# Designed miniproteins, single chains, continued (2): the designs that were tried, part 83

Each design is a single chain, and the fold is of that chain. pLDDT is the mean over its residues in the fold that is shown.

## One batch from the design tools (miniprotein)

Design m7065
Fold by ESMFold2-Fast:
Structure m7065 (fold): chain A 87 residues (1-87)
Amino acid sequence: SLEDLVNELLKKAEELAVLMHLKDPNNEEMRKLGKEIKEAHDNKDYEKLLELARKLAEYAKEKYPDDEVVQKLADEILKLVEEIEKE
């Protein structure tokens, strides 16, 4: 269901955000993105949520190109965004 896909996206985005925070707790861009994702979810703004999740995943892939865990989570997020957009 769409709800199940959105919930999985949120779970993966939270996991990636936690990993990014552990690597760089002073990253202002990550703090801002995390707040925006939470606000989009609270407002049920799925379009904005998908935009922000994609931005988070792309940013993480660029910043940590050699981190296999970050790369895998980011790729899973991007796949979920694509699947939700097809609904």
Scores: mean pLDDT 83

Design m7066
Fold by ESMFold2-Fast:
Formats: C-alpha cells, sequence, structure tokens
Structure m7066 (fold): chain A 73 residues (1-73)
C-alpha cells in the first residue's frame, strides 16, 4: 500500500510538470492536488485501498487528458 501510494503520488507530480510544460495549468494543478492528497492521507495513516483505487482512476483520467493535449499540440 505505502509503496504503491508513493508511486502514484510521484507519477501525479511528474504528470503535473508535463501538463505545465504543455501549457495546461488546470491539468497541472489537478495532478498536483492529487499527489498532495495521497501524500497527506498516507502520512496521516488514513489511506485505504478503496481510496487508492479511486485515486488510481483519477490519475488514469489525467493521463488521458495529458496524452490528448500532447496529440493536439
Amino acid sequence: LEDEAKRLAETARRLAEEAQRLGHPDISKRAQELADKIERLLKEGKLTPQMLDEYRAELARLIEEVAAARKAA
């Protein structure tokens, strides 16, 4: 759980940097907020497998948006 959560947060932060470079600050902000939320819940010991699954789905949606932005550029 902890290692998976850390990888998700790290992926979200990298995605935020990429979205910012592509000129999509809204997507960047959403990815950054997701990473911050995962890290906070992990630190507080409140992160559940169900929450992690929901955050994984949200990250997948963000990945699709960034991929679409890259193709449109």
Scores: mean pLDDT 81

Design m7067
Fold by ESMFold2-Fast:
Structure m7067 (fold): chain A 72 residues (1-72)
Amino acid sequence: DEELIERLRELLREALERGDTRTAAALHEALKSLEQGDIETAIRNLEVAIELAEETDPELAERLRELLKQLK
Protein backbone atom coordinates (compact mmCIF):
# COMPACT_ATOMS: atom_id res chain seq x y z
CA ASP A 1 0.00 0.00 0.00
CA GLU A 2 1.63 3.22 -1.26
CA GLU A 3 -0.19 5.38 1.33
CA LEU A 4 1.07 3.21 4.21
CA ILE A 5 4.65 3.33 2.83
CA GLU A 6 4.44 7.14 2.48
CA ARG A 7 3.10 7.51 6.05
CA LEU A 8 5.95 5.33 7.34
CA ARG A 9 8.47 7.56 5.49
CA GLU A 10 6.95 10.61 7.21
CA LEU A 11 7.27 9.01 10.67
CA LEU A 12 10.87 7.97 9.86
CA ARG A 13 11.68 11.60 8.99
CA GLU A 14 10.10 12.80 12.27
CA ALA A 15 12.17 10.30 14.30
CA LEU A 16 15.36 11.49 12.55
CA GLU A 17 14.47 15.17 13.17
CA ARG A 18 14.08 14.38 16.89
CA GLY A 19 17.48 12.63 16.94
CA ASP A 20 15.93 9.24 17.77
CA THR A 21 18.36 7.25 15.62
CA ARG A 22 17.38 3.84 17.08
CA THR A 23 13.66 4.23 16.31
CA ALA A 24 14.60 5.65 12.89
CA ALA A 25 16.81 2.60 12.13
CA ALA A 26 13.98 0.19 13.01
CA LEU A 27 11.52 2.21 10.89
CA HIS A 28 13.97 2.20 7.96
CA GLU A 29 14.21 -1.63 8.14
CA ALA A 30 10.40 -1.89 8.31
CA LEU A 31 10.10 0.40 5.26
CA LYS A 32 12.60 -1.69 3.25
CA SER A 33 10.74 -4.88 4.16
CA LEU A 34 7.39 -3.39 3.08
CA GLU A 35 8.88 -2.26 -0.26
CA GLN A 36 10.10 -5.86 -0.80
CA GLY A 37 6.69 -7.34 0.16
CA ASP A 38 8.11 -8.99 3.30
CA ILE A 39 5.20 -8.18 5.62
CA GLU A 40 6.38 -10.50 8.43
CA THR A 41 9.78 -8.78 8.74
CA ALA A 42 8.12 -5.35 8.44
CA ILE A 43 5.78 -6.21 11.36
CA ARG A 44 8.73 -7.33 13.54
CA ASN A 45 10.68 -4.13 12.83
CA LEU A 46 7.58 -1.96 13.48
CA GLU A 47 7.13 -3.71 16.85
CA VAL A 48 10.77 -2.90 17.71
CA ALA A 49 10.25 0.74 16.62
CA ILE A 50 7.10 1.02 18.79
CA GLU A 51 8.96 -0.31 21.86
CA LEU A 52 11.85 2.14 21.30
CA ALA A 53 9.50 5.09 20.65
CA GLU A 54 7.48 4.41 23.83
CA GLU A 55 10.49 5.61 25.89
CA THR A 56 11.16 8.80 23.86
CA ASP A 57 7.88 9.81 22.17
CA PRO A 58 4.67 8.03 23.30
CA GLU A 59 2.65 9.89 20.63
CA LEU A 60 4.88 8.51 17.86
CA ALA A 61 4.53 5.02 19.40
CA GLU A 62 0.71 5.33 19.26
CA ARG A 63 0.80 6.35 15.56
CA LEU A 64 3.10 3.40 14.79
CA ARG A 65 0.69 1.00 16.58
CA GLU A 66 -2.10 2.29 14.30
CA LEU A 67 0.00 1.49 11.20
CA LEU A 68 0.88 -1.95 12.61
CA LYS A 69 -2.85 -2.82 12.86
CA GLN A 70 -3.18 -2.16 9.09
CA LEU A 71 -0.43 -4.76 8.37
CA LYS A 72 -1.94 -7.51 10.57
Scores: mean pLDDT 82

Design m7068
Fold by ESMFold2-Fast:
Structure m7068 (fold): chain A 69 residues (1-69)
Amino acid sequence: MKMTLRVYPKGGDNNEVGEQVKKVIEENGGKVDNISSNGLFNTVVGDIPEEAIEEIKKLPGVGSVLPGG
């Protein structure tokens, strides 16, 4: 099922966090349709498994993960 996530960094590099998020989603059998970054957070759209969301929350550069859209 397609969903949107907002991934807020711990004050780190948003581009680096976005690449790590994409990798975690793909490694857990999901698919990323789009990632867009602004100065505050990454917006991630795709088929995102619950297991990927939990791993994203554990990434060292990630402060919080919220559903978006």
Scores: mean pLDDT 78

Design m7069
Fold by ESMFold2-Fast:
Structure m7069 (fold): chain A 69 residues (1-69)
Amino acid sequence: SAEEARELLEEAERLGVLGVVRRDVATLQKAIELAKEAKRLAEEAGDEELARESERTIQNLEKTLEQLK
């Protein structure tokens, strides 16, 4: 559902911030996984805006992960 997708995206964003603050690659990878699941659920629910937001979050987190090296 769109609600589940939103909750997963919120959790991904929280873990993304935590991963950056703590310089924790594993936490950042977990955030990326949650954002990918949020995108899938948003697409299944037909929520195109949430799917686009989730994709942007995935891209931002992946770039951040590369910078953490």
Scores: mean pLDDT 87

Design m7070
Fold by ESMFold2-Fast:
Structure m7070 (fold): chain A 74 residues (1-74)
Amino acid sequence: EEELAERARRLAEEAIEIVERGIKEGKYEKAVEEARPLVEEARRLADQTSDREVHLRVVAAELMIVAAEIEAKL
């Protein structure tokens, strides 16, 4: 389970970095395309663990993707 928490944390952090960079560069759609699979895998792994910190990081990554999607559609 600790390995799952660690993987989920890494995937969520990577997704956040991708989205954050995409927002900064105005490349919203591409950032969402690259980050979404990572966040989906992080969510799947996090759901198998009770690590609250990992769950919060995954939620943060999910919210960042939503923000980028809204910007891309506007």
Scores: mean pLDDT 82

Design m7071
Fold by ESMFold2-Fast:
Structure m7071 (fold): chain A 81 residues (1-81)
Amino acid sequence: EDELLKQLRELITTAINLVVAGDLDGAIRSLTEALELAKQLTTRRDELVELLTRAIEAVRAGDLDAALESLERALELVREA
């Protein structure tokens, strides 16, 4: 689980950086990978899946503020797990 949490943290951090840089296609790719890993967790799985799904939907809608808020919350959850 520690390896999954490390990978998840790195993918979420990469997605935040890509959103800030305006690379929305790159952000969606990183978030899709993070979502697949989050589905393998037992602890905080449902919360992380929900936040990552919201972030992907927000990026697709062009709502970058909502995307960053969801990603910040997801990163906090991964840090606490």
Scores: mean pLDDT 82

Design m7072
Fold by ESMFold2-Fast:
Structure m7072 (fold): chain A 58 residues (1-58)
Amino acid sequence: MRLELEVVVNKGTPAESVARAVARAYEAKGYTVVSATAELVASDDELDTYRVTVELEA
């Protein structure tokens, strides 16, 4: 199963940190995370917006 989410974080947060946080959240819910990737889609002076793609085992 593949999920796409928008996540807003403080400007300068690394993409890998955003992807890892989302992966951990799904693992905490009992899912097995196959992959997680974050892509910067918008940037402000204060905030970055990432599109996070998470792949979960069925």
Scores: mean pLDDT 83

Design m7073
Fold by ESMFold2-Fast:
Structure m7073 (fold): chain A 84 residues (1-84)
Amino acid sequence: MAEEVREFAEKVEKWLKEQIAKSKNPDVKKRLEQTLKDLREEAERLVRLIEEGASPEDIQRELNHFVALVIEAVGLAIEDELLS
C-alpha cells in the first residue's frame, strides 16, 4: 500500500508539474504550485501513517484528504484550460 501511494503521488506530481509549466495565467500557476506543495506534504504524511501501522480509520481519513487535494488540482487545471 505505501508503495502504491508513492507511485500514484509521483504520477500526480509529474502531471501537476506539466500543468504548471503550460499555464499562462500567473494566478492559476501560483495556486497550482501551492497545491503541488500541499499534495507532496500530504503524500509524505499518508505514507508515514501506513508505514507506522496507523489505524485503517486514520489512513482512510488522510487518503480522503489526499484525494480531495488531487480533485482541487484537477479543477484548477480545467479552469485554466477553459479560460485560456
Scores: mean pLDDT 82

Design m7074
Fold by ESMFold2-Fast:
Structure m7074 (fold): chain A 59 residues (1-59)
Amino acid sequence: MELYEALRDQPAAGPFTLGLRKGDIVELLREVNEDLWLARSLRTGRTGYVGKSLLRRVE
């Protein structure tokens, strides 16, 4: 699976937005467009949309 780390906190501002804390690890589920990804938080188990600029690939 492709794992990414949240570079900053992101509140769950709406029903489809993925709530994240800096350092959270997410699994990429789908690249929706150039800026918007569908991901799952490994900490919370929740799925939602996150901006690509908030994420860094984990080796």
Scores: mean pLDDT 81

Design m7075
Fold by ESMFold2-Fast:
Structure m7075 (fold): chain A 88 residues (1-88)
Amino acid sequence: SNAERAALLRERAERLEELAEKLLELGKEKGKEELGEKAAETLREAGELLRELARAVEAGDEARAAELLERLRELEERMRELWEEIKE
């Protein structure tokens, strides 16, 4: 159901916020604090978009959901690049 899909999206948003805090710590440990901060900002932004996507899904707003999915894809690409930079 749309409600079940929305619930899963909100759970994912919560996990991204937890990951953001962990990446801030990892960035400090690796001497890459600025990259850690950028990664955390990107994850928090993605979490907010996931919450908006959950609302669009609950409302059956397919056009809004599609727009938000494109924005999430862009953030996932940025996050992948930042993650590679941080872990090295």
Scores: mean pLDDT 83

Design m7076
Fold by ESMFold2-Fast:
Structure m7076 (fold): chain A 61 residues (1-61)
Amino acid sequence: EEILERLKEALSRLPGFTPESVERAIEVLEKDPEGTLKGLEEEGAPEEVIEELREAIEARK
């Protein structure tokens, strides 16, 4: 719930991400958080964003 808002904002800050890409990333991040985070790192996402996404997922309980 709250995690979706945080993920959306964090992903929207990534350069080159469109609203469509953000929604898709959120969807796959929910299904495969570890794999998705690795994919974002390979795409050149900032480490700060990666850590924020990981923290948000873990903080959700």
Scores: mean pLDDT 71

Design m7077
Fold by ESMFold2-Fast:
Structure m7077 (fold): chain A 57 residues (1-57)
Amino acid sequence: DAVSRAVAEVAARAPGLTPEQVRDELIKRLLDAGVDPEFAERVAKVVAQAIAETRAR
């Protein structure tokens, strides 16, 4: 599905991205796939926050 694909594509690039860049890339890919903007932003926020928390440790 579109969400899983977008997350996988961004995850492959995540080691070179800031949490903000991960959020922006996820929103872009989800919108391109026809996902609702509100849902896209929610998914991107959760993923970016998880990455930020992991890197803060």
Scores: mean pLDDT 76

Design m7078
Fold by ESMFold2-Fast:
Structure m7078 (fold): chain A 66 residues (1-66)
Amino acid sequence: KAAEVYREVAELRKQMGDDAGAMVYYAKSAIAAGDLEKAREYAEKAKALGDTKSADEILAEVEKAE
């Protein structure tokens, strides 16, 4: 349920042109689903789009979960 809610938020942000925010919420969805590899991938994409702060938070959460 949490993973689905985050994914829906990500899709809405992508439609609004907030690509970095979309990647952050896709990463949160992946963490909620237990897919740490996917979460890291989305966090790196968010960082490439300029949201380094949120991306670093996600990467730290992934590292703690490993």
Scores: mean pLDDT 81

Design m7079
Fold by ESMFold2-Fast:
Structure m7079 (fold): chain A 85 residues (1-85)
Amino acid sequence: ASQEEAIEALRKVAELAEQHGFTELAEKIRRYAERVPELTDEQKQALLNEAQAAIEASDDPERFKELAEGLVSLAEALYRKVERG
């Protein structure tokens, strides 16, 4: 996955979260989208896969929320690895 693809997908998840009223979740995902350049290509692909799953569930608010929260958890784990070297 390209950096642009991963950032675009995360921003789309944030937009959908905001549309569903999950404003704090949307803001958190937007912040992680800005940090995508810090990740390896493999880590970017992992985030893209989770973001795509959330987008596909966008018509089901509860399933979408669960997947978007999972995306946040994955992002937090990946950024912790970057920060540890």
Scores: mean pLDDT 84

Design m7080
Fold by ESMFold2-Fast:
Structure m7080 (fold): chain A 62 residues (1-62)
Amino acid sequence: SAAAQLRRDVENAERAIELGRKTAEELQKKDPEKAKETVEQMQKAIDSLREHAERARAALAA
């Protein structure tokens, strides 16, 4: 069903967000200066995933 696919989409986005956060934290701990650009790009990707997940959650709640 469309609801089942949307639910998987939210779950996948949440997993990707969590993995991205952990990876960014590890990169910052290893070498903050060299990691800065990569971490900034990852944060933008995480923000986009959050917006996507919120829209999918709103569709599920409707």
Scores: mean pLDDT 81

Design m7081
Fold by ESMFold2-Fast:
Structure m7081 (fold): chain A 81 residues (1-81)
Amino acid sequence: MSAEEIVEELIRRARELAEESGDEEFRRGVENAIRQLREALAKGDLEAVITYVQLLAQEARERGYEELAELAEEAARQLLA
């Protein structure tokens, strides 16, 4: 899969989880991460994309959003392959 396909799938799943959570702070955090990821992707900066995906995984794990953390960790592994 392309980096764009991996990131777009992560964005789609992250938004689904944020909407299902009913947590407005979590939704805002996810939308901020999506903005940063899309900007990095548009610039073709793969290193920035990987960094932002890893930061999203860390923040999700620290906040107890295990499903999002696992999705972001898997996306990072695919981007590094």
Scores: mean pLDDT 83

Design m7082
Fold by ESMFold2-Fast:
Structure m7082 (fold): chain A 78 residues (1-78)
Amino acid sequence: MKLRIKLPDGTVVEVEVEEGESPMEVVDRIEEATGLDLGLARIYAAVLKIAGEKVDRENAEKIARAAEKSAEIEAKYG
């Protein structure tokens, strides 16, 4: 599946994600694609990992939203 992440500068980043992947691998891919440290997305992915969850459509969308929020914080304070 394809995730779209909208950055504060208006840039849209797209990453490919497969159902059943590790949540941490998805966050790593988003960080690589954006060039940003996405702390909230990493925290959310770590929670999913601890819960034994794998990536599905809903989890992937939530990771993408957490990444957008992380980028907003980075732009304002980093």
Scores: mean pLDDT 83

Design m7083
Fold by ESMFold2-Fast:
Structure m7083 (fold): chain A 101 residues (1-101)
Amino acid sequence: AAAAQARRLEYGHEILRAFNEMVEAINKGDEEKFREALEKIQEVLDRAAADGLISPETAELIKEAFERAGERLVEKSKAGQKVTPEEFALELSRELTRLTG
């Protein structure tokens, strides 16, 4: 129990770090850094699935939600709107709801 919880927290921390890098890249219009941050999130989700902490199906669902949320917020940033981590989290939640409903 404790060891599995520690691993989930470690993966959560890695995702949060990459998520913040992704938001910064969107606001700077840095397409390469955006891609790198998305790839980091995808890699962490694949490792979590390989460790049995989430299903492979759940990992793919979350990856798709991050891609869709990221693309929408890149479009908003290009229109001159600053993107916050809170706005990204809300958009991610909306995409997850669409994919699971």
Scores: mean pLDDT 83

Design m7084
Fold by ESMFold2-Fast:
Structure m7084 (fold): chain A 66 residues (1-66)
Amino acid sequence: SSEIEKGIAEALLLANKLEEQGKTEEAEEIRKQVKEARDLISQGKLDEAKKVVEEAIEKGKKVLGL
């Protein structure tokens, strides 16, 4: 889904921003969730993948104070 890919792109941008701020552990956690979501997509589990991506975005925004 293009929507899931947009979410993945957003999560990765948040991870990059966290890394730029020295929050490397939080950035790596988000990148791990993106990898988990991509694995779920490969299995056809699109709803589960979307939830993982949404959780990654929420975590990234919370840590950045957004």
Scores: mean pLDDT 87

Design m7085
Fold by ESMFold2-Fast:
Structure m7085 (fold): chain A 98 residues (1-98)
Amino acid sequence: MTEVTVSIGPDGNLSAAVHDLDTGTSLAFSNAPVALSSSAQTVTGTGPDRDAVTGRALTYTATFTGLAGPGATGVAPATAAPSASPNSTLTVTLTFTA
């Protein structure tokens, strides 16, 4: 099972953490600048953890769809999901490069 936490700060910068509960592997990136828009936005991160079999760095990709553009209020930080319009969609795709 994988836990994903995403936070978007008032400046529109993205922080994300992915935790694999089965392996204990954690991947994170913090304060990555992301242009928020109503179209899809993709961010790829690499965590400090390595694949247990190959020893290579793990990467993950988060795709955001339907997020509001940058505004005076920004997006409020949220533990589980960004504070966004009812039509906003956050899609997270995990890609392991071993």
Scores: mean pLDDT 47

Design m7086
Fold by ESMFold2-Fast:
Structure m7086 (fold): chain A 70 residues (1-70)
Amino acid sequence: MSSAEAAALAALEIARERGLDEAVERAEKLMKQGKPSEAARVVLEALAERDPELAREAERRGIQAAINAT
């Protein structure tokens, strides 16, 4: 698993928990296209609109997941 993929998956988990279904669907499509960095961006933007604190937490978890994936 790539570092970018690990980060995208961490952000997607939080988005699913918060019911951001549209952002989740877009990000999953980008992941299937091999664009995990774009998937992470889409999810983080949606989370920031919902709650900026959730976006910061998702970004922090994504960084940690990327480190752990290496």
Scores: mean pLDDT 78

Design m7087
Fold by ESMFold2-Fast:
Structure m7087 (fold): chain A 148 residues (1-148)
Amino acid sequence: SVSLLGSPDPEVVLQALLSLGGLDLAGRRAAVDAGAVPAIIALLNDPDPQVRLSALQVLGLLTEDPALAQRLVAAGAVPAIIALLNDPDPQVRLSALRVLGTLTEDPALRQRLIAAGAVPAVEALKNDPDPTVQALAQAVLDLLRSVA
């Protein structure tokens, strides 16, 4: 249930996110219609890095549907994801880069990412201490700067 995403118990929240990750396309659309997107965006600010990581993974799955990707951007997901590029956990930073990378596949969403400050935020990660984050940051930066 989407209402379980608001639980104060991180184990309950993690189980709810895992359940969302197992949904087919119809189930993902139904969850979004039930208010999953604002609830997941709120979880990007959770004190538990496992909750933040799982929330990013669910957002990544939702971005595979172009209609849901547009709804995520309209709901304010982009500034929240960009903020996670500064997360102390390298796995959270890596997952945030992956979600941003998927959003660049739509030229209109790519322009919204640029307007939201994605370029300087990703540029800062080119010198990240984690070499996987550094490599993915360069790849995402190249996608953001591509003229299409």
Scores: mean pLDDT 86

Design m7088
Fold by ESMFold2-Fast:
Structure m7088 (fold): chain A 80 residues (1-80)
Amino acid sequence: SMEELQEEYRKRVAEIREKAKKNKDFKKYTIELMLLHAEYVVPDLTPEEREEIKALLEKDPFSTENIKKVNEIIERVKKR
């Protein structure tokens, strides 16, 4: 159900936040959170699409160009 998906998302966000509190690695936290968000909005991501998003975020999660490319992948998956 949608409620189960929302609860799972909240639990995973809480886990990522707790990791960030322990190690203070803001870039790693940002990558994990952005990847989790992509998985939440497009649960039908293939392993190949997930790895493409991950690779873009690992290069630079703050790059406007990389964020645009991630959003293009998300929109492509939504249209399936």
Scores: mean pLDDT 80

Design m7089
Fold by ESMFold2-Fast:
Structure m7089 (fold): chain A 93 residues (1-93)
Amino acid sequence: SLKEKLEELQRRLDAAIAAMTPAEQEAVLARARELAPEYTELVRRTLDLEEAEAEALGRQLALVRVVLEAMGVSEEEIEEAINLLLEAARQEL
C-alpha cells in the first residue's frame, strides 16, 4: 500500500539523518520543514490523494531533497529522484 511505501521511505530518511552530526540534523530538518508546503502543493497537483497523505508525501519529498543536497547530489539528479518517487506513488493509486 502507499502507506507502507511511505513508512519505508521515512525509515530510510530517518537512518540517513541519524548518521549526520547534531548540527547537520538541525539544519536539514529546519530546511525540510520550510520546503514542505511547496512539495505538498506539488503532490496535490500531481496525485489524487487525501489531504493527510498529500501532506505526508510532501514532507517526505522535501526531506529527500534536503538530505540529497547535504550529500552533494546535483540538482538534476535530485529532480529526477523526486519525479521517480512521484511516479512510484501514482502507480500505487
Scores: mean pLDDT 82

Design m7090
Fold by ESMFold2-Fast:
Structure m7090 (fold): chain A 83 residues (1-83)
Amino acid sequence: LSRTELRVLQALLLHGPLTARELAELLDLSQPTVSRALRALEARGLVERRRNPETGETVYSLADRERALATLEAASAALRAAR
């Protein structure tokens, strides 16, 4: 996973379901950057999307919370080993 994908995954874990816009604002990233990361995470089965029928916005959430936690722990351990 890229650093951006890990940051998006962590934000969803800590803050719950978020739109691409909310993630971009929270992480201080562009919406295209966040959307690319979300697509990559969705392709891996770590994130799922659902459309809000009232607002027309797409909301993203963790597809598997345990797998997301394991992924973040592995990435954190690798960073600690490198420091």
Scores: mean pLDDT 80

Design m7091
Fold by ESMFold2-Fast:
Structure m7091 (fold): chain A 55 residues (1-55)
Amino acid sequence: SELLLRIAAKELGVSEEEVRRLVEDPTEASLEALAKRTGLSVEEIAKAIEDLRKA
């Protein structure tokens, strides 16, 4: 789902490379770091990453 990866990167305001890393290794620390940088909650980021994995 490379298209969904691009959409998620745009929604999170980060690079596709960063989203790909989170899909591959969704650690609590990496999710928290991105949440603080984007202004989104850890829960919102985790949900977006899980939606990418399901698709």
Scores: mean pLDDT 74

Design m7092
Fold by ESMFold2-Fast:
Structure m7092 (fold): chain A 91 residues (1-91)
Amino acid sequence: SSQLEQLIEQVRQIAKSLKDPRASALLLEAADLIRELAQETDPRRITGLALRIIGLILDLEHLAPDDPAVQEGVKLLKEALKLALKEALSQ
């Protein structure tokens, strides 16, 4: 959806602004997996992708709990994950 692509683009913009390459890499990986999740039809793969994305979000929250840019990225990832799950489960 256009809303999902907008959220993914916002996450990518945040990742490019970060000084910590680890946090940037985790945001970009999560964004890519969310896009993959939105196109997935296999229930086992949907579950695996969702769990991997949740793991990356938890890694980000633990890596940079006091970084407001990372926290905004995490918020957008959670919104994007909900939309991607809705799209995957509606197929």
Scores: mean pLDDT 88

Design m7093
Fold by ESMFold2-Fast:
Structure m7093 (fold): chain A 87 residues (1-87)
Amino acid sequence: SLSPEEFDLEVRIALATMQAALLEKAAERSTDPEVREKIRKLVDEARKYIDKAWEALRQGRLDEARELIDKAVKLINEASKLLDEAS
């Protein structure tokens, strides 16, 4: 069984993965090509941190996984703000 900390990190990574996918899909519906490109770049960068966070978690490097997922969430929040401001 996973520790409570490992389970929390898995949930955070899963939620960030879902949010990134939803933002990518929502951005495709934007009529502004500049907004689409900015959101795409932020989502792509967030996905790189998500992948690194998952690898760190698999290796038992919980502090690194937490730092990496925090970075991914910040990028997702920035992309979400850009989408909301463009709507």
Scores: mean pLDDT 87

Design m7094
Fold by ESMFold2-Fast:
Structure m7094 (fold): chain A 69 residues (1-69)
Amino acid sequence: SAEERARAVVEAIKKYPELVDEFTEALRAGDVERAVEIARKMAEKAQKDGHPLAAEVFRRLAEALEAQA
């Protein structure tokens, strides 16, 4: 559900604040390529840490950013 995915993202943000900060900075700078790279790193780290719903959200985020670039 959307609520489960939102909670998974919130938990990932709490666990990876540095990656989230880097992602936000890349978006503010208009560096879509860097934002995609960071989103993929967040997905990989979430998957390894046992957060598959967060990993799927970050993976789709990276795909959406690439499609709009």
Scores: mean pLDDT 78

Design m7095
Fold by ESMFold2-Fast:
Formats: sequence, C-alpha cells, structure tokens
Structure m7095 (fold): chain A 55 residues (1-55)
Amino acid sequence: ELEELKKIAIELLIKTRNISEEEAKEVVEALLEKAKELGLDFDKIKEAILEEYEK
C-alpha cells in the first residue's frame, strides 16, 4: 500500500505547489526513503499525509 501513499503525497504536492507530477514523484520518493532509513513507521507517515490531504 506504499504506492497508494505515494499517490496521495504526489497529488498533495502538485495541488499545493503547482509543480509537475515528475518533480512531485521525486520529492515524495526521496522523503519516503529518508523516513525508512530513520526507522519511521509507515503507518504514522500515512496518517500525516492523509491529515494534510483533505481533498
């Protein structure tokens, strides 16, 4: 379900910053990799993204 989380984050970045989908994908992938390296819980990341993305 990481793919679904990435889609939500990408949509949020595009809507918020008006950047290209390609740029949003790069940013989201980098953030998720860093979070994984830091041992962050993906469920917590998912909740944070969903709280930001309301529509």
Scores: mean pLDDT 70

Design m7096
Fold by ESMFold2-Fast:
Structure m7096 (fold): chain A 63 residues (1-63)
Amino acid sequence: LEGKIARAIKDQPKLTSLTLELKKGEKVLVLKVVDSEWALVKSLTTGEVGYVDISFLEEVASA
């Protein structure tokens, strides 16, 4: 998933100052998968960087 574009499959609320608020359908660039549950991403909508629950993301297939 690192280096890939992913889409939010549901809304993620802003839980802490380190997490991103995402709306369903928003796209992010995955910068780093930090563990089995969390990824550091950059929002393609706002340019903000923060943590997102990996279960809220699906990889955008572009082959």
Scores: mean pLDDT 77

Design m7097
Fold by ESMFold2-Fast:
Structure m7097 (fold): chain A 80 residues (1-80)
Amino acid sequence: SEIEELAEKLEKAYEAGDYEKALEYAEKLAELLAKEGREKEAKLLIYGMKAVVAKKEGDEEKAKEYEEKALEIIREAQAA
């Protein structure tokens, strides 16, 4: 499926240390996940990858903001 192909491309880019390309694949994958009603998973993926990109760029403040947004979604899902 297109989701599986994008997930594979994302994984390969991430393993190669190409976090910018990984984010591009993550954005495309998140769009498809959202269309399937998996919007929280889509947001988690995007915030997670944006945090990784920000850390690579040395922007700790931005990385922390995205990590906090991702954690909020996780906590909301776990709080029932």
Scores: mean pLDDT 83

Design m7098
Fold by ESMFold2-Fast:
Structure m7098 (fold): chain A 59 residues (1-59)
Amino acid sequence: MKEELEKRIKELEDRIKKLEEQYQTAVANGDLEGAEKLSREITELNAELFQLRAELKKV
């Protein structure tokens, strides 16, 4: 039960980290449109991560 939440949290953290790296690359390359899209995706995944962390604290 707790292990499934921990696995899902780790998968989201890894994905967010990858997107943050892509965001920094996009900004460095002047790809403002790509950076904006990545920023939106990062925000959405962080919201999901916060919900899962709240669930994990209950178990």
Scores: mean pLDDT 83

Design m7099
Fold by ESMFold2-Fast:
Structure m7099 (fold): chain A 55 residues (1-55)
Amino acid sequence: GPAEEALKERMIAGGIELARQLGLDAALQLVRRELEEAGFSEEEIDAVLARVRAA
C-alpha cells in the first residue's frame, strides 16, 4: 500500500546515505535487517537493495 511504498523509498534514500557513510556492504546489511523486521518479503527486500546498489 502507499505507506509500504513510502517506507521502501525512505529505506532506499537512507541506504544510499548509509553507503556513503559506512560503505555499501554495511549499508545493505542494515537496510536488510530493517526491512525484515518490518515484515517485507525476500523479493521486496532484494528489489530495495538492488536500487541502493544501483545508486
Scores: mean pLDDT 86

Design m7100
Fold by ESMFold2-Fast:
Structure m7100 (fold): chain A 83 residues (1-83)
Amino acid sequence: MEEFKKRAEEALKAAADRTVAQGEKYIDELGKIDPELAEKYRKQLDESRAKAADPETRREGLQDMADIINEAKKEVEKLKAEA
């Protein structure tokens, strides 16, 4: 039982790391168009990673990361469509 919990936590961390790497690409693209907005998303992503590192706030941190990355992706798509 404890082994399944540990493996699940490791899998969640690996998934979070991959999600952050994907989000960093969107934030980097956004930074070429709107550096101030990109910096805002980077700070929010860092805060969400800190929450995800704490077992008490892990679920909330992971959800916040997903929301921030989705918003950054939408902003990049919107700005690129206007280019």
Scores: mean pLDDT 75

Design m7101
Fold by ESMFold2-Fast:
Structure m7101 (fold): chain A 61 residues (1-61)
Amino acid sequence: SLPEQALELAAEGVRAFKAGDYATAAELFERALELAREGNASPSFLADIEANLRKAREALA
């Protein structure tokens, strides 16, 4: 399902972020966010992905 795929991508994004691969993390969080929105994920899950995406992007700036 879209929520399951979003959760898996978000988990991969967290792993990439912890490894210092901020570019890969940002891409994974962007994909996770898109799928989470399409799957009508909870506002809290969307907010968590958005916060992690922002952190990954800030690390690239």
Scores: mean pLDDT 88

